# Designed miniproteins, single chains: the designs that were tried, part 1

Every score and structure here is a prediction.

Each design is a single chain, and the fold is of that chain. pLDDT is the mean over its residues in the fold that is shown.

## One batch from the design tools (miniprotein)

Design m1
Fold by ESMFold2-Fast:
Structure m1 (fold): chain A 86 residues (1-86)
Amino acid sequence: SEAEAKEFAENVVKMIDAGVPVDTIVNRVKNYFVIKFREMDSKEEAEAYAKDVKNELKTQLKGKVDEATKQAILKAVDDALKEVYG
């Protein structure tokens, strides 16, 4: 849901604000979505949720991290989708 996507993005922002290393955040994001996507009923549902999460991450990370860090976090969601359904 959009509410779950928003809550997830808020948790990523909290990790950034707490000074968690980028590589640790990227690994946590990927691992979370590998589990989450495996629990979903379809690839279409997982792709829709991945899109919502990436949109929310783009919104909430704007001005908080550099472009490279933002792209690494977004890529972690896509990498999780490929691991489960690719």
Scores: mean pLDDT 87

Design m2
Fold by ESMFold2-Fast:
Structure m2 (fold): chain A 79 residues (1-79)
Amino acid sequence: MKLKEEVEKRVRYVRARAEALIETGKDNPEIVELARKALEYADKAREALKQNPVTGRRLADEAERIVEEAERLLAERPP
């Protein structure tokens, strides 16, 4: 129960962050591509969670990593 709740919470958080990145980074194709990939992994995590909570967690971990990578690229962008 708690594992499924935690993964669902993380998926919702990743989706919100990825959507914000698409809006703020729309002129940077690399950031948009990473944000979209994070959304794909978040959706896969939700689907996997129904059958295998361990696989769902692993996919959520990957989605989080991709979002963090995109956020780092946005932060490293010179003014």
Scores: mean pLDDT 81

Design m3
Fold by ESMFold2-Fast:
Structure m3 (fold): chain A 83 residues (1-83)
Amino acid sequence: MEELKKEVEELKKKAEEYRNQADSYRTQADRLGEEAEKAGKENPEEAIKLLQKYGDYRNQAATLQSKARELEKKAKEIEEKLK
């Protein structure tokens, strides 16, 4: 029983780490998106570079968010079995 409780805590901790990393990537992506929008038609080369980085960071954030959800789901399933 204690081992399963420890597993739940580790899964929740890892999920929170992934959530925090995803939030960081989303924040960076949002800034890149804003900079791309401001560059726009006046500096299309810069806008293209910023949009590429925006896409990369959004993809990384989405992957981390997905991993966090899977770990949270596992933790919840174990926690329900412990009740």
Scores: mean pLDDT 83

Design m4
Fold by ESMFold2-Fast:
Structure m4 (fold): chain A 100 residues (1-100)
Amino acid sequence: SSEEIIKEMKEKTKKVIEEIKTASEEEKRKLAHEWMQFAKEKLLELIDNKASVEDLQKFKDTLVEEAKKIASLLDEETKEEILNAEKVLVEKIDEEIKKL
């Protein structure tokens, strides 16, 4: 369900934040990109399950909020990479909403 996907996103974010606290800069970059890949896979699950406009909007809001939390813990280069990847996923969500 969309609610379970939102919950998984929030739980994954908490786990990644805890791992980042003790990570090297290289490990932080890897963890941040792993989180973004997880978010992309969850978006594809929503699309495959024919999520409603409301569900896609809730996912978008969660993605933006959670990405900002992760980005706040990263160096400027990795932060820009993550925020750029977020923009790409947001554009994909907006395109899927337009089709519904």
Scores: mean pLDDT 89

Design m5
Fold by ESMFold2-Fast:
Structure m5 (fold): chain A 80 residues (1-80)
Amino acid sequence: SDSEKQERIETLSSRIDNLLETVPIGKTLLEQVKEKLPELSPLQLEHLDEDLSILEDYESSSAEKVVAALLSLTGILEDL
């Protein structure tokens, strides 16, 4: 539903804002994804949720997982 999508967008936007204050990398990609949140499909929002989870655990995440998350964010933007 539109209300469920809006709630999910608000939650993801808040998570991105927290990451912009804390994570040392991917800030430009995160800002661009935040701007495009209303344009994302449900599947893209699901992929974004997973990518943000990796970045939220940046200090405990492997370099491979972090790079994969950044490439995933780039792919979301390229598919728009």
Scores: mean pLDDT 84

Design m6
Fold by ESMFold2-Fast:
Structure m6 (fold): chain A 81 residues (1-81)
Amino acid sequence: MPLTEEARRALIAFGERQIRAAAEEAIAKNPSKREEIERLTEEAVRRLREAVEAADTVDQAMAAGFAVISETVARLRELVA
């Protein structure tokens, strides 16, 4: 299916909420790494927007967005291990 502007915004908003929620949990678990977590979070949100904006279909946008979210969550877990 073609990716509408509304679908792009919804996917970006959803992904950004997931990334920021994971970052808040990571900060709560290890506050000493706040600056590193915040830096990773802003970079991840930027990469999410770029990935979704580059996609032509809903399936491509979902796959690309999920990859960025999964990589970010994994990196956050490593930072607070």
Scores: mean pLDDT 84

Design m7
Fold by ESMFold2-Fast:
Structure m7 (fold): chain A 70 residues (1-70)
Amino acid sequence: GAKEEEELLKLITERAKKLLTKAVKTFLKAESVEVEIKDGKEATVKFKTKDGEFTVSGPVIEIPEKLKKL
């Protein structure tokens, strides 16, 4: 029902934030990472590396591809 869907979306959102944060820190050697997900659809990943500050935003499903193109 609707309550189960809301709980599932919250769990998916929190898990996605944690996974993206770990991935960016591990693979891109980021010093700091900030991940926001709005309505479970749009993500904004802001991170700092030795080369400067970067921001990647778009649909959650497109974020991994955008990060690889850096």
Scores: mean pLDDT 77

Design m8
Fold by ESMFold2-Fast:
Structure m8 (fold): chain A 70 residues (1-70)
Amino acid sequence: DLETLYDFIYNNMEILKTERNYELVAKRYGVSKEIVKKAFEEVDKIEAERPLTPSERRKLFNEIIEKLKK
């Protein structure tokens, strides 16, 4: 289940930020790896203020991807 995989990986950001995982995430959202990297950088900035749950991190990541598509 891809959702369960994302929940697991979002608890381990170093694993999610590998080249292979960037490709997988980019394919899922139909965007470039550059957009994925920028979205993770924005999530990291917000997490610097407070910790996020896996669900919050996924929701925020989706919102940032949609913003970067524009």
Scores: mean pLDDT 68

Design m9
Fold by ESMFold2-Fast:
Structure m9 (fold): chain A 61 residues (1-61)
Amino acid sequence: MPSREELLAFAIEAARKIADKITDPEEYSKAVAEFQRLLDKLRAGEITLEEAKKRFDEIIK
């Protein structure tokens, strides 16, 4: 399971990438909602940090 520090680092970097890459408010809201869902699964131990990063890349593209 990822450490608290790894979770925090991932969350900070992901939030920055969403803010930098998505300028449309509707797409931004969708990306944030999907990222929050992903973060919840990661915190629950349902997915690995590596899988979370892969799924996040699909959100941000």
Scores: mean pLDDT 79

Design m10
Fold by ESMFold2-Fast:
Structure m10 (fold): chain A 100 residues (1-100)
Amino acid sequence: VSQDDKDKMRNVMDSMIGDMQRRADSETDPGRRTQMMQLIRQMRQMMDRVMSRLDTMSSQQAMDVIRRIMGLGFMAMNQIRMGNFDQMQQLIQQMQQIVD
């Protein structure tokens, strides 16, 4: 696994978190905003776990994780755009299962 592959995954995750943060900042309903902020925390925690786990994996395992996380990240950005937060929670859980 190259540093470039890790950087690409980090950029996708940072973009996803940024999109959710912008939506949370524009949210007028306090309950929905709180849910979005919780999702942001979950995404950050998951990213930290993924990055930590990559250092313990073989190059092949790490590449498989990077590809799967990036794919789910692009799907997650689409769900954020559509306002589908239940689908976002499911995608975060899938990312966690890949790492755990």
Scores: mean pLDDT 81

Design m11
Fold by ESMFold2-Fast:
Structure m11 (fold): chain A 86 residues (1-86)
Amino acid sequence: LTSELIERFVAENRERLERLEREMEENPERREEVEEEAARLYADLLVAYLETVDPALAARVRERIAAARSLEERLAVLREALAELA
C-alpha cells in the first residue's frame, strides 16, 4: 500500500521532482526557495500516506503545515508526524 502510493505519487510528480533536484544541484543560491518547494512536495506525499493509515492525523498535519510560517516549522511538523507513525 505505502510503496504503491509513493510510486504513484512519484510518477504523477516526476517532472516536478526532477526540476527540484536539478535546481538544488545547479543553483545553490536558490537553496532556500528549492528547499521550501521540496518541503511542500514532501508534505503533500506525507499527507497522502497519512490519509490511508490515519485520516485524523493527516488533517492535523495539513492544518499545522498550513499554519507554518517558515521552512524550519514545516520540517518540524513533518518530523513529528513521522515519529508518530514509527
Scores: mean pLDDT 70

Design m12
Fold by ESMFold2-Fast:
Structure m12 (fold): chain A 74 residues (1-74)
Amino acid sequence: AEAEKEKKKREEVLKKLEELVAAAKGLEKVYAELVEMQKEAAELKETKGPEAQEAYIEEVRPRAERAEEEIRAA
């Protein structure tokens, strides 16, 4: 079902953000940006529901990918 696929995609992105936050320890700016994205995603889910969190995750996906590249370059 579509709902199950979307839920799984959201869980995978959130898990990846947690992994990137852990990997970014020592990279001050990248770490701060990833932590802020994770915080905003969690707050949106609680205040506006999972659909708002999903929209935010899609919006910040390119930023998360850029952060991953910076972590790999370090």
Scores: mean pLDDT 75

Design m13
Fold by ESMFold2-Fast:
Structure m13 (fold): chain A 94 residues (1-94)
Amino acid sequence: ASREEILALREETLARIREIAEEHNVPEEVTEHIELVFGIGVHDIMEHDLPVEEFRRAMLKAIEDIAKKYNLPEELTEELKREVEEFARRLEEA
């Protein structure tokens, strides 16, 4: 994927994460934490050649850790994981 394609996909995924968080009444602090971790992971793909599969595994674990810390509903946690998996899938196809 080009840098432009990765950045576009990042913005699309962040918008979906925000929508999911809003639908589940997630506190802004928690949403910002998820966005920060996702942003760091995408940065590592772009600047440090982090493999997409390694990003996927690390990000899924980060979401699980955040869900445990903030006691997030299982439904919300699974929706956030699906967005990460979809991002990784689309990035591998691009």
Scores: mean pLDDT 86

Design m14
Fold by ESMFold2-Fast:
Structure m14 (fold): chain A 104 residues (1-104)
Amino acid sequence: KEKEIEELKREKSRLIREATRYLQEGNTEKAAEKLEEAARLYERMSKLKEDNPLVREAYEQASRLLREAARGLREGKWTPSEVASKVTGAELLVIGAEIDVELS
């Protein structure tokens, strides 16, 4: 389980880096696609954390935030810089939940 989560985390980090590059290039469609792929990985990771409700909920929330960011980017509701800020917020939410569990 832990090794599977680590592999998914590495793949998710790769997708976020690709999304960030596409946002910087102004490639809205490819950025949105990579954010949707990252959201799917967070959904998979949440299912592997059934024994940890706080981290599971954080992964589920991050998945929802990334899907909403991708949709808003495609609809022109948010600028690339606004989407980059929202992506950072989702990542920080996950880090905060993981730290909380380690300190408990």
Scores: mean pLDDT 83

Design m15
Fold by ESMFold2-Fast:
Structure m15 (fold): chain A 67 residues (1-67)
Amino acid sequence: MEAEDEALVQKLEAERDGLLEWLRTEGSKYKEEVIERVLGLAEKLEAAGYLKAAAALRELAEEIRKL
């Protein structure tokens, strides 16, 4: 579990900057939809015991809100 949780965080970190750049440009109209999807995924991961990945996704959602 911990190893899988850490791997999910690493994957999120690798994709985060690209997603934020896309949302600042072409993807800006999808900002609200992406926030909802990210928060929904965080809730599912937290329920499955992936607390670090869930926390990272909630932090990402807050970053997106600030765009």
Scores: mean pLDDT 80

Design m16
Fold by ESMFold2-Fast:
Structure m16 (fold): chain A 55 residues (1-55)
Amino acid sequence: SEAERMAAGARAGLEAAREMGAAPEVLDLIQKGLEAAEAGDASAAARLMREAGLG
């Protein structure tokens, strides 16, 4: 599903952001986006990813 693809992207983005030393607030947004995607809320996931600079 779209939410499953977003969750996969969010996991990859979270790992990359951690490696790059992203600010805690950015990591929190990516984590919340992942949680939204895993819950099936693709709309909330997309919004949170955009706020994190990933959308």
Scores: mean pLDDT 79

Design m17
Fold by ESMFold2-Fast:
Structure m17 (fold): chain A 72 residues (1-72)
Amino acid sequence: MEKIIETLELLEKYADESLKPIYRELKEAAEKKDAEKVKELVEKILKDEKVPESFKNRVKLLYELFLKEMEK
């Protein structure tokens, strides 16, 4: 979980100003282990044209890591 939160903090730091709130919300949902909310926010990020492809790829990997963490 720690690495997931750390990665989200980095994504927020380098994100466009308008996208920072969604990364904060995603971090909070991940900390609460709210799998449904995490999925919703991940899908929202992946559909957003403002998000660079490199960020989308990192978000996909992060979601896979989150699901693996939830299997514990």
Scores: mean pLDDT 79

Design m18
Fold by ESMFold2-Fast:
Structure m18 (fold): chain A 65 residues (1-65)
Amino acid sequence: SDAEQAAWSAAAARLAGQLGLVSEEAARTLEKIARETPLSAEEFAALAQRLGGAPRAQARQIAEL
C-alpha cells in the first residue's frame, strides 16, 4: 500500500540519519531499496533494526546497496 511504502521511506531516511549518513545519495539509495525491493515490510524492518546499532563501517555497506 502507499502508506506502507511511505513508512518504509520514512524508516530508511531516519536510519540513514541515525547512522550519520547525511548524503542525499545514501538516503535515496535506502529509500529505493525499501520501495523497490521484494522484501516484506517485516523483513526490511528487521534489517533496519539490526543495522541501527551498527558502527559507521556498516553504514558504508548500506550506502553501497
Scores: mean pLDDT 55

Design m19
Fold by ESMFold2-Fast:
Structure m19 (fold): chain A 68 residues (1-68)
Amino acid sequence: ADEHFAREAEDFRRAAEGSLNKAIEYAKKGDIVKASSYTVAAMLLYSAAGDLEGAREAIKKVDEEIKK
């Protein structure tokens, strides 16, 4: 059983969610540079967790906030 790898994946997902939340906050403030940086961090962390759907949704959420 790869339990320790599963725990690492979950830690990466939590970190990705934190980065996504910051990306959304900066996007709402109009800080596109920081929003983009946190979006890239979230994508890399979701990818490390094996969560490609989470990475795709993160991009969509930040893009929608930037479009406002």
Scores: mean pLDDT 80

Design m20
Fold by ESMFold2-Fast:
Structure m20 (fold): chain A 62 residues (1-62)
Amino acid sequence: AANEEALKQIIEDYSQAIKADPSQSQSLEKELLQQIVELAPNDVVRDQALAYAAELLKPLSK
């Protein structure tokens, strides 16, 4: 779905930005969370997007 594709792109963009500058990780993670909540059409898609984001950001959450 278009919203799922948009969320995946946003998650990927934020993941790349956080990897480039880990000092901004908390700020960027907060913005990403807000965008996922705003753009997700339902809680299932939201939870899937949050899980995907968590997997991509896992090495930076130490």
Scores: mean pLDDT 75

Design m21
Fold by ESMFold2-Fast:
Structure m21 (fold): chain A 138 residues (1-138)
Amino acid sequence: DPRAKALRLLEFARRLAERISEDLPEPAKELVRSLFLAAAGRLVERGQLEFPSEEEAEEALFREAAEILRELAENTSRDEVAAGLLLAAEALEARDYERFREYVEAIVRLMDGESLESLKPDIQERIREEIERLREER
């Protein structure tokens, strides 16, 4: 039953999102949950409902989630949000969950109207470096 397989993949994605976002504030947890449910939805739309192992299912979800973050970065008019999204995608592909969580929290704060200068100095520096890199490629 394709519907039952799709529901299992969506539930797997939801649990994966909860695991990697456990220590985040609620708005950031919701962003991660929405991201992984969207990733699973894309796999379902392409008929990719079954994987040989849970590890391969996780790898597919991480690849799709990173691609969604890159697409969101291309569609935003705000350079600091675009930079944060691209850094979050890179951290997720590297399985750097601590860095991923920091970038997701930064993105949520920026989207909620906070300035770049309100973020931790290290995060500010990484976002500014990424903005400069993006400007050189335009």
Scores: mean pLDDT 88

Design m22
Fold by ESMFold2-Fast:
Structure m22 (fold): chain A 116 residues (1-116)
Amino acid sequence: MPSIEEVIEQVIEELRELGVPEVIIEEFRKEAEEIVKKEKDEEYIKKLLTAVGQLLALVNREGLDLSASEEEIRALFEEVLAREQFTPSETPENKEILEEAFRIVARILARAAERL
């Protein structure tokens, strides 16, 4: 199974290939390192970091403002799911991970905006 570090590097590589600005990628790495220090459940960490990476890719693809709130990131995600006819796995665990991912993405974007 991939390690947490391998998941982080995989997400970073995918974000670079999609043209996500390096400042956002650097803030993602910092958030990932802080999550690894606070959380002990490796599977939770991997799922959370993957969700954050997917949301950052989505924000970049759709051109959402770096000042975007958690609500705006959520609204974008819901719009894309409806448009692409995806039915996400709606377990309580997945909902908790997704809620935390929206908060982390909003924080990454805010920190990146302060550096631009």
Scores: mean pLDDT 78

Design m23
Fold by ESMFold2-Fast:
Structure m23 (fold): chain A 78 residues (1-78)
Amino acid sequence: SSSQLQKQIKQLDQQGEEVGRQLLERLRAGDVEGAREQLRQMGEIYEQKSELYKQLGDDEKAAYYAEVARLAYEQAEA
């Protein structure tokens, strides 16, 4: 149901906040490999959010999160 999809999106939002916090901590510590790992996790979260928004019929948000996921993966490889 749409309510279940919205609940899953909210859970991914919470996971994304935690991953973002960890990313900043790794960057502050000079842990480049740890930061890259957090960027990959962020990409995975955004990909999942994109798919859930597609299922909700929110094509604009789905496209937005797909693009943000792509950028996160590219930064992890840089």
Scores: mean pLDDT 90

Design m24
Fold by ESMFold2-Fast:
Structure m24 (fold): chain A 91 residues (1-91)
Amino acid sequence: DKVLKELSKKFQELMDLLDKGADDEEIDKKIKEIEELAEKYLDPETQEKVKTLLNIFKVKREILEKEDKEKAEKFMKLLEKGDYKSAASLL
């Protein structure tokens, strides 16, 4: 799927931006690009999965910004357990 390949690429770019400490404007722009692509081209079930992944990235961003060690430990434990929905809910 052309759209899923483009989304995967944009998620990788978003991860790279977080890892290099890019500014908020650049990160927010990438998040918006992913949201717009999903809203235009994906079915509702796949849109929900993309939203969950974006919320996981938003949690990771908040943890990095706030240096919230307790939230980081809880987030990592949920990811290790495969509980992506609960990990996303830490926003």
Scores: mean pLDDT 78

Design m25
Fold by ESMFold2-Fast:
Structure m25 (fold): chain A 90 residues (1-90)
Amino acid sequence: MEIKKKYLEEIKKRADELATTPEQKRGADLAVKAAEGYLTKENLDEARKAFAEIQELIEKGTPEQRDALLEIVSLAVEGVKKAEEEIKKK
């Protein structure tokens, strides 16, 4: 539990640092929600919906929004993988 919480808090902090506009902050919130669902294995349908919404924001956004959102998504995916690896090592 503590490992999952630690990585989710780190993902949120780093995503918030990358998000400078309201639209980017929405993307950051969605990325954290998706990461939480994948790590906890609860509300996976909501996590998948959040991920799909981020992908739609990337596809329909401006080039600047796409760059920031892609970095936020990459950060969330990497954070989830690192958290799962640490959980397996315990």
Scores: mean pLDDT 77

Design m26
Fold by ESMFold2-Fast:
Structure m26 (fold): chain A 80 residues (1-80)
Amino acid sequence: SGEEVAQRLVGRSLYKSLGEALVELLREYGLLDKETEEALLNNPEAASTGVVTLFESAVQGLSAEESLRRAREAALETSK
């Protein structure tokens, strides 16, 4: 579920940045591309927007995959 993915992101962020934590979750779900990885690791605004979008999607009851897809799209849009 989206809530499970959000909890996993928080857990990962205890040992790494929020952008790095989101990159790892996107990689696990096969949703990571080079542009997304570069945006999340190098653009703090893209990273924060992606994380916020993930949490908003999770509280709406979306699936893990859909929550991550929306986070990816929001981060990419912010990086442009």
Scores: mean pLDDT 84

Design m27
Fold by ESMFold2-Fast:
Structure m27 (fold): chain A 95 residues (1-95)
Amino acid sequence: SAEAEEIRRVLLRALELAINGEDPSAEENELFLRWVRLRREGHPALPVAEEAFAKVVELLIKPPVESTAEFHKANPELTEKKRRELAREILEELA
């Protein structure tokens, strides 16, 4: 229950950053890393949008995958637009 509340808070913050097109602060990045750990441990309190949420977190705290790294560096707007689009999809599913 406490872990579920923490996960929900992290999800809301990640969605807020993605919708606004903002990068996480150092403190927020640590929260997202904590979420990644909880997800890897297979915690039973994971939210219903777990896979979509994981993609948003990956876009916020990690560089693009190796095969696309040069492309995303040359086109940061595209990565940000996709991040925002995914965040909107997650919010729509949660509504």
Scores: mean pLDDT 57

Design m28
Fold by ESMFold2-Fast:
Structure m28 (fold): chain A 82 residues (1-82)
Amino acid sequence: KIEELEKEIEELLSPGAVKLVKDFVNLMIKNGFSEEEKKQLFEYLKKILLERFGYDEDTVNRVISLAEEIIKLIKEEEERKK
C-alpha cells in the first residue's frame, strides 16, 4: 500500500522532486511535529514544488495528499510496534 503511493509520486514527479518529497516525509516521521508545524511544512513543500520545480497546482495537491497518506500509514505501523 505505501509502495503503491510512493510509485504514484514517482510517476508524477522528476527524480529530484521525488527525492525532495521522500526526504520531507522522512523528516515528518522522525520528528514529533505539532499539527500546526506539519501544516507549515506542507505549505513550504507545496511552494517549492510550484515555484522551484514548476509543477501545476493539481499535481502538487495530489503529491501533498499522497505524502500525508504515506506519513499516516507509517506512523500507524510504528504505533502498532510500540
Scores: mean pLDDT 79

Design m29
Fold by ESMFold2-Fast:
Structure m29 (fold): chain A 64 residues (1-64)
Amino acid sequence: SEEAAKKALENGLKVAEAAKEALGPDAEVTVERVGDSAIVTVRTPEGTLVGVVYPDGRVFPERV
C-alpha cells in the first residue's frame, strides 16, 4: 500500500542518516522504494552493505 511504502521509505531514510553519521562522509548511502519496502545500500571503502527496511522499522538481514 502507499501508506506502507511511505512508512518504509521514512524508516529507510532514518537508517541511511544513522549510517552516514556512524561511518562518516566517505559512506555513500542510497534509499530506494521496492513495493512496500525500502532498500538501503551503504558503500564504504571497506565494502558494500544492503538492507531491506520494512514499514514497522525492522531491517533485514542485519542493521545497515
Scores: mean pLDDT 77

Design m30
Fold by ESMFold2-Fast:
Structure m30 (fold): chain A 90 residues (1-90)
Amino acid sequence: EDLEELKELLEKQIKRLEEIIERLKEKIEKGEELTKEEILEVEIEIGLADIVIGVAKIVLKKLGKKDPELEELLEKLRKLIEELRELLKQ
């Protein structure tokens, strides 16, 4: 049951990063430059997502439990972070 709260937090972070990615892709496609504020927002969100992943890994290891759904959410979040980092290199 405590893991359900963690899953909900991961799903919320995933949704937030997906929305940021979509917005940034639209700007890049239009040839618009990312603002300093948008770059800062992305860096903050990446940092928060990395912290959530780290905490989730510690919790899973300490509990000694396998949760395939939670592992899938963690993998999805890691992929979104990588996609955001690649977008920032443009």
Scores: mean pLDDT 81

Design m31
Fold by ESMFold2-Fast:
Structure m31 (fold): chain A 106 residues (1-106)
Amino acid sequence: MIVTAYPELAAPLEEALRKAFPTADIEVLVDANPSDEQLAQANVVVGGEELLKRAAKSPSVLVLISTDPSLWGKEINGLKVYSVEEFLADPRGIWLESYKRKYETP
C-alpha cells in the first residue's frame, strides 16, 4: 500500500508502481495523518519528516519519499529518503534496493 500526505501524488505513484510491477496489487491511501495501523500496511510513504519517522518504524515500509529537499538522501531508521522525481524515474530499482537494505543486509 502507498500512503501519501499529498493527493496530487497518488495517481503518479500508483501508475509508476503498476508499470514497474504489472502483476502487483497496488492500493493508495491519501492521508496526511495516517494511524499506526495504516502505516503497518504501508510499503511506500510520502510525506514530511514527522510522518516519515513514524513510517520508518513500521516493518512493512520499504520506501520513504519526501517533497522536502532537506531530507533527500538522508536515512531514517536505515531507510533512504528519496525525492518524488528520483522514485518516478526508477520505482523498480528503488523498491528492490530498499527491500535488499531492509531484509537482506547482514
Scores: mean pLDDT 79

Design m32
Fold by ESMFold2-Fast:
Structure m32 (fold): chain A 97 residues (1-97)
Amino acid sequence: APPLTELEIDLEGRASAAALPGVRAEVERLRAAGEALLAAGGATSVEVELRVEPAPPGEPARVTIRVRVTLRDWTPESAELLARMGEAAARAAAILA
């Protein structure tokens, strides 16, 4: 069997109420790509966590996104799905204030 590879992405930042739907949309894209990796047998585990802590009035909310993927096999399909996850994470990071 190929060796297991673990990938970790940790994002922390702040988002206004208007920006939060965009962050959630990117997290759902992360989850969808992770579920596709699991369904294809390319990963043994995928964890995608979103934490939004409410802020005082006039302040953006604190956002934490945590991604953990344990890859089973490195295939072209796995590479494409990981690229989608990376793109979603990059877009989420760009939204965070």
Scores: mean pLDDT 82

Design m33
Fold by ESMFold2-Fast:
Structure m33 (fold): chain A 68 residues (1-68)
Amino acid sequence: GSATLRDALRQALVEAGFSPEEAERIADEVVANPGLIVKAAKEAGFVPRGGNNLPEFVRLLVERIKAE
């Protein structure tokens, strides 16, 4: 669910070099905007398959955030 995606994003962002506070803010903003999640997945050519590929999806989102 959204809580699982938020926690995974927050952790991955911290590992990517963001501060814990910034990572939490970004993860909350992403989870609050499901349309942005869907759009980013489509633009990246990624189709989510529930929980089985959540780490891959999180990695792609982090790469997109870092590219901004």
Scores: mean pLDDT 68

Design m34
Fold by ESMFold2-Fast:
Structure m34 (fold): chain A 98 residues (1-98)
Amino acid sequence: MELSEEELELIRKAEEYLKKAAELIKKGAPKEEVEKEIEKALEYLFKLDEKNEIVRIAIGRMLLSMERIVKKDTSRPPVVTEEELKKIGEEAIKKYKE
């Protein structure tokens, strides 16, 4: 399955805001500022077509990353690493294509 150009753009924008949230956490910014960037990312994710399997996998991966950021400080160990989230997404796509 292929993502449309518009769907890819929405995913990229969501990832951009998630990266901004991560940078704010690294700088010790207040939780409220981090949450604002996460809210912007969520707005883009909810515009995606949920019926597309690849899109749903991407949304799931990003929601897990956002949950880690909102619920935990950088001083606490992450529940799941970015590499693990990527592997989960890739494995799900592989099973879908098989």
Scores: mean pLDDT 61

Design m35
Fold by ESMFold2-Fast:
Structure m35 (fold): chain A 66 residues (1-66)
Amino acid sequence: MTLLRVRAIADYTATGADELSLTAGQELELEVLRRLPGGHLEVRNLQTGETGILPSSVLEVLEVRE
């Protein structure tokens, strides 16, 4: 399974319980659950256990593990 260490490069606001919010500069460890059309990812935040959808365009990938 693909694990990402990422940094948010922009704010992203979620509106649902199954969506993720980010603030610019936030560093995250994410598990990629599903790749979605339009460059969106369904991910699990490994630090919080939250799952949700994020646009990959707001993420800077620092590290990839499989």
Scores: mean pLDDT 77

